Designed miniproteins, single chains, continued (3). Designs and how they scored, part 82

Each design is a single chain, and the fold is of that chain. pLDDT is the mean over its residues in the fold that is shown.

## One batch from the design tools (miniprotein)

Design m10838
Fold by ESMFold2-Fast:
Formats: structure tokens, C-alpha cells, sequence
Structure m10838 (fold): chain A 115 residues (1-115)
């Protein structure tokens, strides 16, 4: 309970920084939330949400490989919890991040979330 509450506080702080456009701080707080939720050893909606939000913040920072990793971790949590729609959504986000990376490497696209 203590770790889950602190993790939820870090999620809220990450969401605040995301709204302010501070993707670096958003990623830092989401990563703190991930560490706390992972330390509980439980697959939870909060852990899935923390992974998905971290993936999104990393994608905004142009860290596409890391974003893919966390989107797929989120998809796996949601799949285990029976939330098929959130699982599929996160798998599609992972594919999108890989496409963004390839298009950037080919010089065909500007990175998403560039400050």
C-alpha cells in the first residue's frame, strides 16, 4: 500500500510535467513510479499505466528504442489483466515509435516532441 501510494504520487507529478511540456521531468517521475510499482511484485493497472506513460514521454524525447520497450511492457501487463484494448493500443504505439525512428533515420521526418 505505501509503495503503491507513493507510485501514484509520482504518476501525478509526471502527468503535471507532461502537461507543462517538460518531457524530461515527466520521464523522470514516471520512471520513479515504475520502480516503486515493480518493487511490489504485482502486475497492476498502475504499473501498466506507468509503463505506458513512460513510453509516451520517451517517445516525445526522441528515445524511440526505450519508448518501444516500455510500450511493450505496458501491453504485457494489460494483456495479463484482461484489458485487451489497452494492450493492443500500447502495441500499436510501439510500432508507431519504431516507424518514427526509421523515418527519422532516413531523413524523411522530424522527431516527435522535439523541444
Amino acid sequence: MEKERKGQEYLKEGERYLREGDYKKAAEYYQKAVKLFESTGKNSLDLGRAYANLGSALRHLGKYDEAVEYYLKAARIYEELGDILSSVGNRLNAVGAEIDKRLLEEGKRVPIGKP
Scores: mean pLDDT 85

Design m10839
Fold by ESMFold2-Fast:
Parts: C-alpha cells; sequence; structure tokens
Structure m10839 (fold): chain A 72 residues (1-72)
C-alpha cells in the first residue's frame, strides 16, 4: 500500500468515526428532550462528549494522513 492509499484510508476512518459520534449525540439529545430537565442536561453532556471524542479521533487521523503525504 502506498502512503497516499494509507492516507486516504485514515481520512475515511476519521470521517466514519465522526459520523457515528454525531449520530450518538443526536440520539442522546432526543432522549434528553423526553426526560426531566436534569436528566436531559446529563444526556446532552454525554452526547457532547461522544461528539468531541469522534472529532478528536478524526483530527488525529487527518494529521497522520497529512504526515504520510508529506513524507511521500
Amino acid sequence: MTPVERAEELRREGEEELRRAEEKERRLREEGEKKSKREGVLLEAVGGAYFLGGAATKVSLDREAQRLLEEA
């Protein structure tokens, strides 16, 4: 596998992680709207944490992909 192929694979993995994190946040937010205000805030915070984790993973994988392309 070439560095370019590996970089594309890493970017694809990062995008998938972000999409899954966004879906998880959305579901937890919808659940929170059906709960009491206190429980809703907790579920929203958990959803936000999942989104941030997915975004951080995407950024990490994007950086590794960029390094591979620069070293090619």
Scores: mean pLDDT 76

Design m10840
Fold by ESMFold2-Fast:
Structure m10840 (fold): chain A 90 residues (1-90)
Amino acid sequence: MLSDEEIARKIAFKASSLLHDLLERGLISEAEYLEAMRLVAEAVQAIRAGKYEEAKRLLEEMAEWLISKVPEAREEVEKTLEEILELIDS
């Protein structure tokens, strides 16, 4: 079973890697990247506090926002979210 800190680190890595890739490809702006990273940081802190449902809600909110902004990245965002939610549920 993964510790909360290991889950938090894996979520931070997966989410930041996706967001950095979208930024580098010009699919999101620097401002959108920073806002998404703020939501990731809040979700990571929620995991560290054992607030898994809050973390899931924040990550799902971020994913929905990204999909609405960048519909062409829907599959990439949904896949990353699924992998992250599986980490929380493990």
Scores: mean pLDDT 85

Design m10841
Fold by ESMFold2-Fast:
Structure m10841 (fold): chain A 87 residues (1-87)
Amino acid sequence: SLTAEEIASIKKGYEEMLEKAKRAKDLLTNEPEKAEEGQKLADEVLAIVKRNRPLLEKAAKESPDAEVRELAKYGLEVAKEVEEIIA
């Protein structure tokens, strides 16, 4: 099972992804001179979402640990919010 410290670390990682997505959107919307930087940041966070989604879906459905399933479900919600921010 995951420790409380490991759970907190994973949640912090999800929060950092959301902040990265918001930063990318801000650059693309409000700083046209940094549009290329914003696009690279958007591409980076979306690549992480695409890579991790099948792993999160599998963990949410199949993990024997309830804590791992809950974290994976939370990760899928974060992935969806990241995609909505970047859209």
Scores: mean pLDDT 85

Design m10842
Fold by ESMFold2-Fast:
Structure m10842 (fold): chain A 103 residues (1-103)
Amino acid sequence: LTPEQRARLREAADAVARAAREVIDAGARAVVIVAPESVMQGAALAGERVHRETGVPVVVTTQEPDLGDAEVVSEVDVTVPGLDGSPRTVRVIGLSRPVELPD
């Protein structure tokens, strides 16, 4: 990554982590982060950081999974730079319970 791409990656990770913390503070017991591939690395870093800090399970995906019986507690859309500098929307979904992913 170039220095500019690393700066964008850090900005995206910080913004996504703040949004995830916001939905956890709203009472979420699990978080789903839906991010396009161009910001996936930043979203994954944010998810790992938030999980490590809070113990709340975080799932990072490119497509929204089936939420099953989980209820949406809070939802935040955050606009972050992709690696190419283009703005991208990341959807951060706070859930009442963890989503079980298939194998």
Scores: mean pLDDT 79

Design m10843
Fold by ESMFold2-Fast:
Structure m10843 (fold): chain A 94 residues (1-94)
Amino acid sequence: SDDDIQQQISLMQGMINDIDNVISQITDSSSQSQLSNIRGQMRQSIRNVDIQNGISTMQQGRQILIQISSQSTGVLQDRLNITVNSIDTVIQTI
């Protein structure tokens, strides 16, 4: 239903906010560019109401976040792991 689609879009928007927070915390330009591209693709999927592409983009973003986490330490690594877990929850809910 339209209400179910709106709920799915709201969950995707939450993940975009999580990615924005990660982008603000990292300094590696390559990682920032990759995450910015994922964010852009997710926003386009939301605008087009393309749930399938949205899920695919979230899975791609998840893999990028795992790679960044493996190269990170301390609080940043913990934040990245929390973001990955949030993405897993969103994907399971959609």
Scores: mean pLDDT 81

Design m10844
Fold by ESMFold2-Fast:
Structure m10844 (fold): chain A 84 residues (1-84)
Amino acid sequence: MEEIKEFVDKMVKKFEERIKEIEELIKQGKYEEALLEIGILKGLMRIVLGVVKLVAGDSEAYKYAEEKFDELLKKLEELEKKIA
């Protein structure tokens, strides 16, 4: 359980770093690159969440991952809405 939460926290941190890179692309007017990166990041989040579900099932660790990734997905959706 602790190892899964630590893995989720590590992945959340990496995804937050990639979201910052996307924000920089948007500031530079690179909207096509930003949209591509948003799509890739959404795909990676789906894969990671799927792996957590496979390992942990419908556990507290999965719910924790789902909540954290939902927050990140909302941020990506807001960025996508600004440029799409």
Scores: mean pLDDT 83

Design m10845
Fold by ESMFold2-Fast:
Structure m10845 (fold): chain A 82 residues (1-82)
Amino acid sequence: SMERRSLTIDGRTHTFAVENEAEVEAMIAVLERAIAALRELSEEERRELRRRAEEISRREGVPLPLARLGVLAEELARLRGE
């Protein structure tokens, strides 16, 4: 059974249905490719996204890959004008 995990980033709640860490990593790779297709991120922007994921991981007590997934999903939504 898939476990649903939710994270709130910048007032938007993101919900993911994931069974294991490998699925989270696969989703991260998909989101990174989707973002790259819309806009190339600078090294400073990539560092800021990593910093935000680390902060969310510490604050919310969630695994870092899940926090990274949430931050990337929010960045993709922002780039799409959502």
Scores: mean pLDDT 77

Design m10846
Fold by ESMFold2-Fast:
Structure m10846 (fold): chain A 85 residues (1-85)
Amino acid sequence: ADAALLVALAEAKRLKERLQQLLGDPRLSPEQKALAEKALAYAEEAVAAAEAGDLEKAVEYIQKAMAYVEEVKALDPELAERYDL
């Protein structure tokens, strides 16, 4: 097994699970929800890429998901910390 691929898969799954939990919070603003939905979409693509053995795409999609997570953190750092993002 490629250790880098296993790490990417674990990271992508973690991001997906945390973002799904965040999106269940009824206190999300429409802007926070839109950014979190974009992050989740990329996290889901990262999981699919990692499961297909495509490390390059998995890392690219993780980075795209993380960029949207940083935007959520900029709007509400406490919310992001609560969901371990």
Scores: mean pLDDT 86

Design m10847
Fold by ESMFold2-Fast:
Structure m10847 (fold): chain A 120 residues (1-120)
Amino acid sequence: SPILEALKRFLDKVIELVKAVRDRAPLSELMKKMEEFIKATRELVSLLREAGLDEVAEAVEKYAQKISTAAFLAHLLDAPEHGVKLILKTFKEFAEIVSKHLPEAKPLLDEAVKRIEEIA
């Protein structure tokens, strides 16, 4: 499924962004990870809208923005632990919404939650 492949890429970029926050990565590295995350987000949203999954696409856009904001603020405030915990909380809310509307995505979402919990 092109959607599940794009979702997996999106989830991998969320995890890379969380690691960059946890590792207190320099702004240049954080911005590079954020650009890759935005690209994966756009690809996933496009495929979801083409499939008529508008509610899932809106959730991806909304939660991607919340995750990006949390990552950037964690860097600005030098609060990596708070940033990672906020991203994890936000991501769990996202995973619940997407699993409800796209049940076949649940194994990928559950794995991503577990991977972020291991970083937190």
Scores: mean pLDDT 91

Design m10848
Fold by ESMFold2-Fast:
Structure m10848 (fold): chain A 111 residues (1-111)
Amino acid sequence: PFCDVTAGAGVTVPAGGTATVPVTVTVNGKPGTVKVDAVGFCVAADGKVTGGGGTSAPVPAGPGTVTVEVPVPAGPAGGTVYVIPVAIVYDENGKGVAFGAGKGATVRTVA
């Protein structure tokens, strides 16, 4: 089973900060909790590529749309973190019952 997943608009944060990336998850017919991993990479101002991303706390979700806030640590000054949200829906026993991946977001770090 699948859920629809879309990250919100890109955000800009100071170096050493953490962005809050809103991710909209649509759960079709299955109540439970949702956890979102934002997976991706960071491109520094000099073009160096490193890993990037973050993981949400579990959020209660029922049928319909929920917004999950994913903390994504900032890259170096002038860098950009590119992330794709991956959502997993869990039942009350912690068993994964649905998943989805969707439209990504960017986190820019102030130069």
Scores: mean pLDDT 79

Design m10849
Fold by ESMFold2-Fast:
Structure m10849 (fold): chain A 56 residues (1-56)
Amino acid sequence: MSAAARQTLAGAARGDLLAAGASEEVAEKAYRLVYQQDTAEGAGAAARAVAKEAGL
């Protein structure tokens, strides 16, 4: 993925988790994991894994 795409997906994952009631620490973990993914599918899987771990 391009850097812009990584940043957009990571920002969206962070925002979605915060809107769902996640802590800032959980949201930052999601941002970091999503940003490190090479595919949109990997980004979605990373965000879902963080949400599941947080009980969301």
Scores: mean pLDDT 82

Design m10850
Fold by ESMFold2-Fast:
Order: sequence, then C-alpha cells, then structure tokens
Structure m10850 (fold): chain A 76 residues (1-76)
Amino acid sequence: MEKLKEVIKELTEKGADDGVEEAFKKMQQAVKDSGGDVNMGMAALADTLSKKAKELGDDKLAKIAKEVAKEAKKKI
C-alpha cells in the first residue's frame, strides 16, 4: 500500500491526474464486480498506474506499480 501511494503522488506531480482518476475508477469497478474483493481492486489500481507510468517514460515507477499488482493478485 505505501509503495502505491508513492506511485500516485509522483504521477500526480507529473500532471497525470486523469490517469490517476481512471485508475481509481477501475479500482472501484473491480471491487464492485468481485463482490467487495479489495485485492481485486488493488490489482486493477496498480495495473492501471503501471501503464500510466510507462506511458510517461517512468520505467522505475511502472515497475513499482506492477510489483504491487502482482502482490495483490497473489491474495485473490
């Protein structure tokens, strides 16, 4: 969770607010579709943030977000 907050902060500071907003919408949808599975929501959030970081050319940030997504998926 702490690593994902850092990813969100850096993306917001880079002006990727739309990408962060889209990631939260996908998180909420994944939680709703899974009947309240928080880990499904975290995986969707982290995967979306990883894609946005990659689009901005921040490979390090993308790897951090992808790692969080993998950990969340292991708990599903």
Scores: mean pLDDT 79

Design m10851
Fold by ESMFold2-Fast:
Structure m10851 (fold): chain A 74 residues (1-74)
Amino acid sequence: SQEELMAEARELIDEWARRLLEAYRAGASQDELDAIRREFGARLAEIMAQLSEADRQEVYRALHLALERVAAEV
């Protein structure tokens, strides 16, 4: 269902933000940070391919906010 896909997207975004924050705090290389972004970006794209355009926009907003919070923490 769209509801289940949206929940999965939110959980993935939270995990992405957590993994990035942990990597930044551990002094990860740019290559390691890029690998994390590629992994989570690909997984999120698979979910988003199944969503309506409106739901995709909501997911993009959630991702943007989560990444802004990570930036504020480092």
Scores: mean pLDDT 87

Design m10852
Fold by ESMFold2-Fast:
Structure m10852 (fold): chain A 93 residues (1-93)
Amino acid sequence: MAAVRVTFRTKKEDKEKVLEIAEKAAREAEEKFGVEVIIESKDLEDGTTLIGITVLAESKEKAEAAAEYIKEKILEEAKKEGINVELVDVTEL
């Protein structure tokens, strides 16, 4: 098994909307790539929130492809909604 995590930062006020975007992208990726996606969030004291999206797959190639799909979809949809989302990192686990 392979795992890749994509981490985003957004304002706490935008948390619910970004989580909705992330959930939709995650479900689409699960259907398209046959992966499992886990979404976690952590509120920070500075008024931002971290959103972690972990992709679990049978192969590294599949995990990376699904993670890239989710990353691009979140950035695209956040831009359309006028929400600032910072890509913090993409990490192989």
Scores: mean pLDDT 87

Design m10853
Fold by ESMFold2-Fast:
Structure m10853 (fold): chain A 76 residues (1-76)
Amino acid sequence: VSISQIAKALKERNDSLGLKRSDSYIKSQASRLRREAERLGIPLQQLLDIIKDTKNPSSAPRFSGLMIRSVAAELD
């Protein structure tokens, strides 16, 4: 999983939720999320799946516990 894939997923999520963010903001957010995932020992594929799960309001985010709360907060 590349940072470009994370940035693309974030852009698609933001577009689906009606959030208008600049490309620079999305790149910065992707870099922060990747660093946080590495700090918490979360695989980048799992991070990508979390972002995709939060794209659909009917799909409850499948993240729990303290280890991923920082990632969840960054998505909001």
Scores: mean pLDDT 65

Design m10854
Fold by ESMFold2-Fast:
Structure m10854 (fold): chain A 96 residues (1-96)
Amino acid sequence: SRVQAILDALEDPELRAALEAFLQVVEDRSLYHPIVERHIDEAYEHLQRGDRRGLLLSLARLGSEVSFMARITGDDEAYEAAQALEMAVLRVLAGL
C-alpha cells in the first residue's frame, strides 16, 4: 500500500510511530479521510521521485490541516495525534 511504502521509507522511528498512531486515530473518523488521502497521495508522489524533503513537508501539512479541523470540531484525540505528527516531522526537517 502507499501508506506502508511511506512508513517503510521513514528512517526516524519517532516520526514513524507518530504517523502510525495518527493513522489509527483517524481510521474511524470519516471527516478527515479526504485530507488524509490527499496528503498521503502527495507524500507518495514525492517518495517515488526520491524527494525526501517533499515527503516530509506533505506529512507536516497533513498534521497541520487535521489539527486545525480537530480543533474547530473539539476532537481532542485527533488534535493531539495530528500535533504529534506535525512536531515529529518538523524535528526531522530541522535535522536536514
Scores: mean pLDDT 90

Design m10855
Fold by ESMFold2-Fast:
Structure m10855 (fold): chain A 66 residues (1-66)
Amino acid sequence: MEEDVEEFARKALEAGRAAPTPEQQRDALSKYAIEAAKKLIEKGYPLDEVAELLQRAVDRVRAELA
């Protein structure tokens, strides 16, 4: 789980830094977050744990893009 969250964070940060507008940056972050959430839920991880870890990763990526 944590490895999947870290992989999401790396990809989201990379895509966010390459995005030319704040809207595209937000769209890229949302896209990768949804993909990561689906993958983790399909693996059988609890929804509450997935939501908490992904929210923390999203907050961290947003802080680094600011």
Scores: mean pLDDT 80

Design m10856
Fold by ESMFold2-Fast:
Order: C-alpha cells, then sequence, then structure tokens
Structure m10856 (fold): chain A 57 residues (1-57)
C-alpha cells in the first residue's frame, strides 16, 4: 500500500487528484482512494488536505 498526503489549494488539489489517478492507472494500481478535506488556516485562507491510498491487486 502506498500513501500520499499534502496540503494545497483547492484548484491544485483537483489537478493533483486527476494526475494521481492517471499515474496510478499507468503504474498498474487497481484502486485509488482520494480524500479531500478543507482546512482553514486563517479566517481568510482555506486550503485542501489531500490524502490518497494506492492499492495493488
Amino acid sequence: VEEVEGLMSPEEARTFAAALRELAAAEGYSRVEIELEEVRLTPDVVVTRVRAVLHRA
């Protein structure tokens, strides 16, 4: 099992999720689980926490 985690903007998170799914398919992973969570760093700044788990089967 491969795990990936990071903090990024909501826009970057969408791009990253799409790219990760493509990469996982190319590398032969059978399943990709991606979780996106909004994190408020300040009253005016919201980022997205990305957690992904890649499964081989």
Scores: mean pLDDT 78

Design m10857
Fold by ESMFold2-Fast:
Structure m10857 (fold): chain A 72 residues (1-72)
Amino acid sequence: SALEKARAQARAAAAKHGIGAGLAKEVVDGKTVYYAVVVDAVTGKVYEFKSEDEKELLKKALEELEKLRKEL
């Protein structure tokens, strides 16, 4: 459910801007799990990240976004 929300957000943003990101979180067995999805509408490629550490997840997602923005 959380991952599907992140995917939907990323796809919507990518449709407007060519590249998009979505973020979501859920609690599983007392642990907060964070999801990030990056979509490149030009290539159709999807990058999915999952971590219990929000800061680690955000760094990975932002690094991928910056790489894609430099590629076009």
Scores: mean pLDDT 82

Design m10858
Fold by ESMFold2-Fast:
Structure m10858 (fold): chain A 95 residues (1-95)
Amino acid sequence: SKAEELAPLAAEAVVESDAKLEALAESLKLDVEEFKALPDEVKREIAEEAFLFQAKLIELAKEGVPEEELKELAEKFIEKVKEKVKKALEEQKKA
C-alpha cells in the first residue's frame, strides 16, 4: 500500500527530529526520556509501526467502524508499544 511505501520515510523524519520524537512519545503515552534513549533502529521501527497503525485507523473510520472499537484498537496498540520499549530498554542495559 502507499502507507507501507511512505512509512520508512516518515519514520526517518521522526528519528532525525527531537520535536517529532517527543510528539510521538507523548501520543503513545511513553516516557519521553526513555523513548529518546532507545537505539535509532528501535525508534525508527516504532515510528514506522505508528504511521501504519494511524493509516489503518483512518481507513477503518471511513468504513464506519464505531469510535469505541477504534479507541480499543488504539489502546491495545499503545500497550504493545509500551511492552516493546520495556524489552528494548532491558536489552540495552545488558549490552
Scores: mean pLDDT 84

Design m10859
Fold by ESMFold2-Fast:
Structure m10859 (fold): chain A 73 residues (1-73)
Amino acid sequence: MEELEEEIYRILVEAGVDPETARRIAKQAVYAYEVLGYPVDRVAELVKQDLLHHGISEEDAERVAERVKELLS
């Protein structure tokens, strides 16, 4: 749980997301995946939409979503 959150956080920070936003998105992604039981594709889509809302480009948001999907698969 904590290890998965940290890996998603690192992916987000590496993509240029600020640390506070990255930590929130990572926690929400882990919660959706582990607690709510959302499919990997849905979790990746939620991360992508959150990044787009925070002004990350569509290209960068898609790359992050694909990395999260690979991590959770």
Scores: mean pLDDT 84

Design m10860
Fold by ESMFold2-Fast:
Structure m10860 (fold): chain A 66 residues (1-66)
Amino acid sequence: SSMYELLLQIEEAIKKLSEEEAKKLNLNLSNPEDMKRWLEYYNSLSEEEKEEIKEKALEAIKKARE
């Protein structure tokens, strides 16, 4: 059983997707200042836009399972 390992991989995939989106905005999430700017951007999103990010994470999970 690798359920916890899969959950960790999913969490890392979400973080990597967030890092890639942040890079498009010239933000580096390893920098605390840029992380705050990313969180401000995320918090400025509508409920629908936040749900879209969650759906992208679920799609990454589905593709990994194939």
Scores: mean pLDDT 68

Design m10861
Fold by ESMFold2-Fast:
Parts: sequence; structure tokens; C-alpha cells
Structure m10861 (fold): chain A 70 residues (1-70)
Amino acid sequence: GAEEALKRAKEAKKRGEELIKKGLANTSNPALGAGIALRGIGIQVDGALDLARETGLSFSEAMEKLGLKA
């Protein structure tokens, strides 16, 4: 249901945030760090898309519900 979809999306957000932080903190290889950060963003976007598909929300609404809007 929607509750399980939201829980999985929140877990994806957290995993993505950790990868973004790790990537941006990479001072020894900035190019590798950028790649890791972009992968983290991708995980958050995929989590929001899955939430949207399971709940009938738009992608924008799913991102907002997860607090991912800038």
C-alpha cells in the first residue's frame, strides 16, 4: 500500500543522501566523488518515481512529499 511505498522511498532518500555526502566529501578524487554523488541523486529520483507509480502522485508531488525539492 501507500504506507509501504512511502517507507521504501524514505529509505531510498536516506541511502541517496549518504552517497551524495560521501561523493561531495571526496577530496582525493573529485571526479569519482562527483560520480558517487550523481548515483546518490539517481537513487533518490528512482525512489520518488516508485512512490509516484504506486500512489498515483505526480513525480513533482512525490519529490515534495519526500522533501527533495530545492
Scores: mean pLDDT 83

Design m10862
Fold by ESMFold2-Fast:
Structure m10862 (fold): chain A 78 residues (1-78)
Amino acid sequence: PKNPVKSIQERLEEALERAERLFGKKFKSLEEAVKALVEAINEWTGEEVSVEEVIEAFGSAERALLYLVGALEARLNR
């Protein structure tokens, strides 16, 4: 579905589903998904950024999830 007007909750649900597909598992919380994404990106980039630093940089775990899932998907699909 190509709808340019989506609620933040709808976007978060889609991002969580995408993260679950990337890791082949279901996450019990949004923070758990962000932690998995940060760990995967650190392994790929060679960086050692903490989950807390990422959440602070984006202002919320929700914003971090939306960005990080797209970044990891782009890397894996290139």
Scores: mean pLDDT 76

Design m10863
Fold by ESMFold2-Fast:
Structure m10863 (fold): chain A 72 residues (1-72)
Amino acid sequence: VKEEAEKIGKEAKKKTVEETVKLAREFIEKFKSLSDALLGLQLMADYAGESSEEAANAVSRLGRDFLLSYFT
């Protein structure tokens, strides 16, 4: 879980923003535990931010939208 999120975030530097968001979305679909999904998205955003602010912002927005949908 944690290792997978870190890997996706670090790969953001060689991926498009769209590809990074797609990988993050696939990750949260596999891990429907709210705490694990949120931790994973936070780690992805943090690591993506090291190389791509745009990718980090996109993953953070995905996390917000995921939280909103989870409670509805």
Scores: mean pLDDT 72

Design m10864
Fold by ESMFold2-Fast:
Structure m10864 (fold): chain A 91 residues (1-91)
Amino acid sequence: MTVKESVTIEYLGPDKKVYTLNFESPNGPTTITYTFVKNPDGTWELTVTARDVHDTSWLLIDQTTLTAEQAEQVIKNLEKSFEKYDKTVIK
């Protein structure tokens, strides 16, 4: 692939992290956002939303509650998959 793909990682405090991916799909440029919010019980809420160039609204793709261990594994897997992306970190 010769198209520019990017990921933005935002640390919005100790209990919230947002990953925004921009990539090319068969239907055109697409943005997916992964939002992780820590619950008071130590679990994490993962919300996945997507938008392509033909949509005026964000679509809810997935919403899942993860244990702390599951959230750590998901985040590590996502960060490994982002190694080929142009990465920006906001703290």
Scores: mean pLDDT 72

Design m10865
Fold by ESMFold2-Fast:
Structure m10865 (fold): chain A 70 residues (1-70)
Amino acid sequence: DKAREEIRKTAQEEAERAPSVKEDILSWAERAVEGLSAMPPQETADKARRAITDFAERSLREEKERKERE
């Protein structure tokens, strides 16, 4: 389904941005895909995409801070 593909595509793009948390991002995407049967697909996909992007941004920010502390 389109919403499932959008979630997975966003997860793959964000995983490439933050390889260190790739498995976590992909796990979040699969959980969101499983949720599509319980809620309107587009709302679930949009929420999942935002959560994945925000997680990737936080991970990149934390990694940058860690490098500066070293």
Scores: mean pLDDT 71

Design m10866
Fold by ESMFold2-Fast:
Structure m10866 (fold): chain A 75 residues (1-75)
Amino acid sequence: SSDDVQRLQQGGVRYLQNRLDQARSDNVSDDLLRQMEDLVRQGVQQMRQAQSVDQVVSVLYTTSQRVQQLLVQGR
């Protein structure tokens, strides 16, 4: 249902924002933070345009993986 899509969009956005906030507290470099902010912004936009649960999950998964890779490479 559209309500399920909306709830997943809200949860996914919150999850990505929390990851970004955590990276800020972990002394991640300014350059890496900007890259993460751009990825999260793009992921949030794509997630809000998603019309199905599967689309929201796909966007969240791919965005989360890219954010995680940046964090690993920035160590």
Scores: mean pLDDT 85

Design m10867
Fold by ESMFold2-Fast:
Structure m10867 (fold): chain A 73 residues (1-73)
Amino acid sequence: MLEELERAVEEYVEKLRERLPALPEEVVELLREGMLRVARLLAEGREEEARRVEQETLERVGEALRAALRAAA
């Protein structure tokens, strides 16, 4: 299961890069790392911790996007 989840994350990230090539690499890597952490926690049956990591990842992605927009201005 974990191997399948990790493969799904990598496929998603690859498609995201193809569809949104202008998306900052920092944002893409934050999503990848966060999704992999969630996948590992789910494989261990740690669903509440997986949910927390998902929320933290979304917050970090939001901050990185805001920082990229400020740097572009």
Scores: mean pLDDT 78

Design m10868
Fold by ESMFold2-Fast:
Structure m10868 (fold): chain A 96 residues (1-96)
Amino acid sequence: MTEREAIQEIVDRLKNLSPAEKQTVVDLLSGDGGTRLLLAVTMEFGDQAPYIHNQLLGLKQLPPEYTDKAVEILVNYIGLPEALARKYVEGLIALP
């Protein structure tokens, strides 16, 4: 499974995103975006970086306390529009 396919599977679970918003998230988090996310999370969270990285990729539940910081990282390092970054994070928090 490619990184793009893994990200697509997660965003397809997010009912609050439109098809166009899902495509934008997949495109920005894939390839170089995935590397930038890992670097940004490592710089911001240090030894907790692997947990936060997995949470931002929807592989683990994202704690609500990280919402504003997660949105900040997605906007500043990945280039997601703030409204879309917030929708993505809210969708991750709402995942069962």
Scores: mean pLDDT 75

Design m10869
Fold by ESMFold2-Fast:
Structure m10869 (fold): chain A 86 residues (1-86)
Amino acid sequence: MTTTVEGIAEYKDGKVTVYVEDIKVDPSAKRVRIEIEATSEDGKKKKYTAEADNGLAVARKVGEMLENIAKEFKTKVKAKITLTDV
């Protein structure tokens, strides 16, 4: 199964705000590959990849990745998130 959702992360005044569309994954998935294509407000693009041990961990891992991306870019970031069962 492959699912795509959108997210927004913003770093402002030392705080990170993350919004992600509702992530519905199969809880029985043994491993999920997470790919994030991030575009900053100033037009910079970067791709990130990670894996989550199971479907229930996916939302937590996506949130962690988006917080780290926002801290790296120090601006508003739009993210395209692709989730693939491995």
Scores: mean pLDDT 78

Design m10870
Fold by ESMFold2-Fast:
Structure m10870 (fold): chain A 76 residues (1-76)
Amino acid sequence: SSEKKKKVLELTEKVMERLIKGEPYVEETAVDPVTGEEVTFTLELEPEEARKAGEEAREMLKIMLEKGISAAELNE
């Protein structure tokens, strides 16, 4: 449901926060919006790449929120 998708976005934002801080190794648990199953993902990036990826991802989330494109659109 859309509530589960919002929770996934919140967890994704936590990962982006860590990447922006230059933490190349992140391990976070997110809820799959389709199955409702908890999934743990681990990312290992070069520190510079991690920061850049986190910044870009956060900017994309801002655009989605501004346009109203978010949990509802993710059902595709």
Scores: mean pLDDT 59

Design m10871
Fold by ESMFold2-Fast:
Structure m10871 (fold): chain A 66 residues (1-66)
Amino acid sequence: SSEHEALFERLLAEVEAETGVTLSPEVRAALRAWFLANYESLPRPEVFLRGVLRRAAAGERERRAA
């Protein structure tokens, strides 16, 4: 859904701005595909996605610090 694609892009931009971390294109594509496949099964899609994006940003930061 275009609405859920827009939601993903908005939350991605917010989390990247909040954390100062830019996710790799591969991670972004994988998370987008996962979210679009699973959002209907999530009780709170926005809350869950924001948490997943924050964890992904933390992982990216750790990888770049190494």
Scores: mean pLDDT 83

Design m10872
Fold by ESMFold2-Fast:
Structure m10872 (fold): chain A 89 residues (1-89)
Amino acid sequence: GAEELRRLGAAAPYLIDMIKNKKSIVDQEKALAAPLPPLEEAYRLTLEAIDALKEYALEEAKKAGNEEAMERIEREAERLREELRRMAE
């Protein structure tokens, strides 16, 4: 639902930071303290996080030569985008 999407959006910048700065975990304290963004902003932020995670995972799978993992990552990213779209309705 909308509140769950807003919580995901609030955490999204911290997840993106974790991925880009190669942190092993999300800064959960900062994520939990973040104000809930408007639904439209939460949608955009969560999409950005999904895209960042997908890009990172694909590059790692490509370095490993794991074509099966690359196909799985693409499918899961699309599934997450579709789920996010349904949450925004």
Scores: mean pLDDT 77

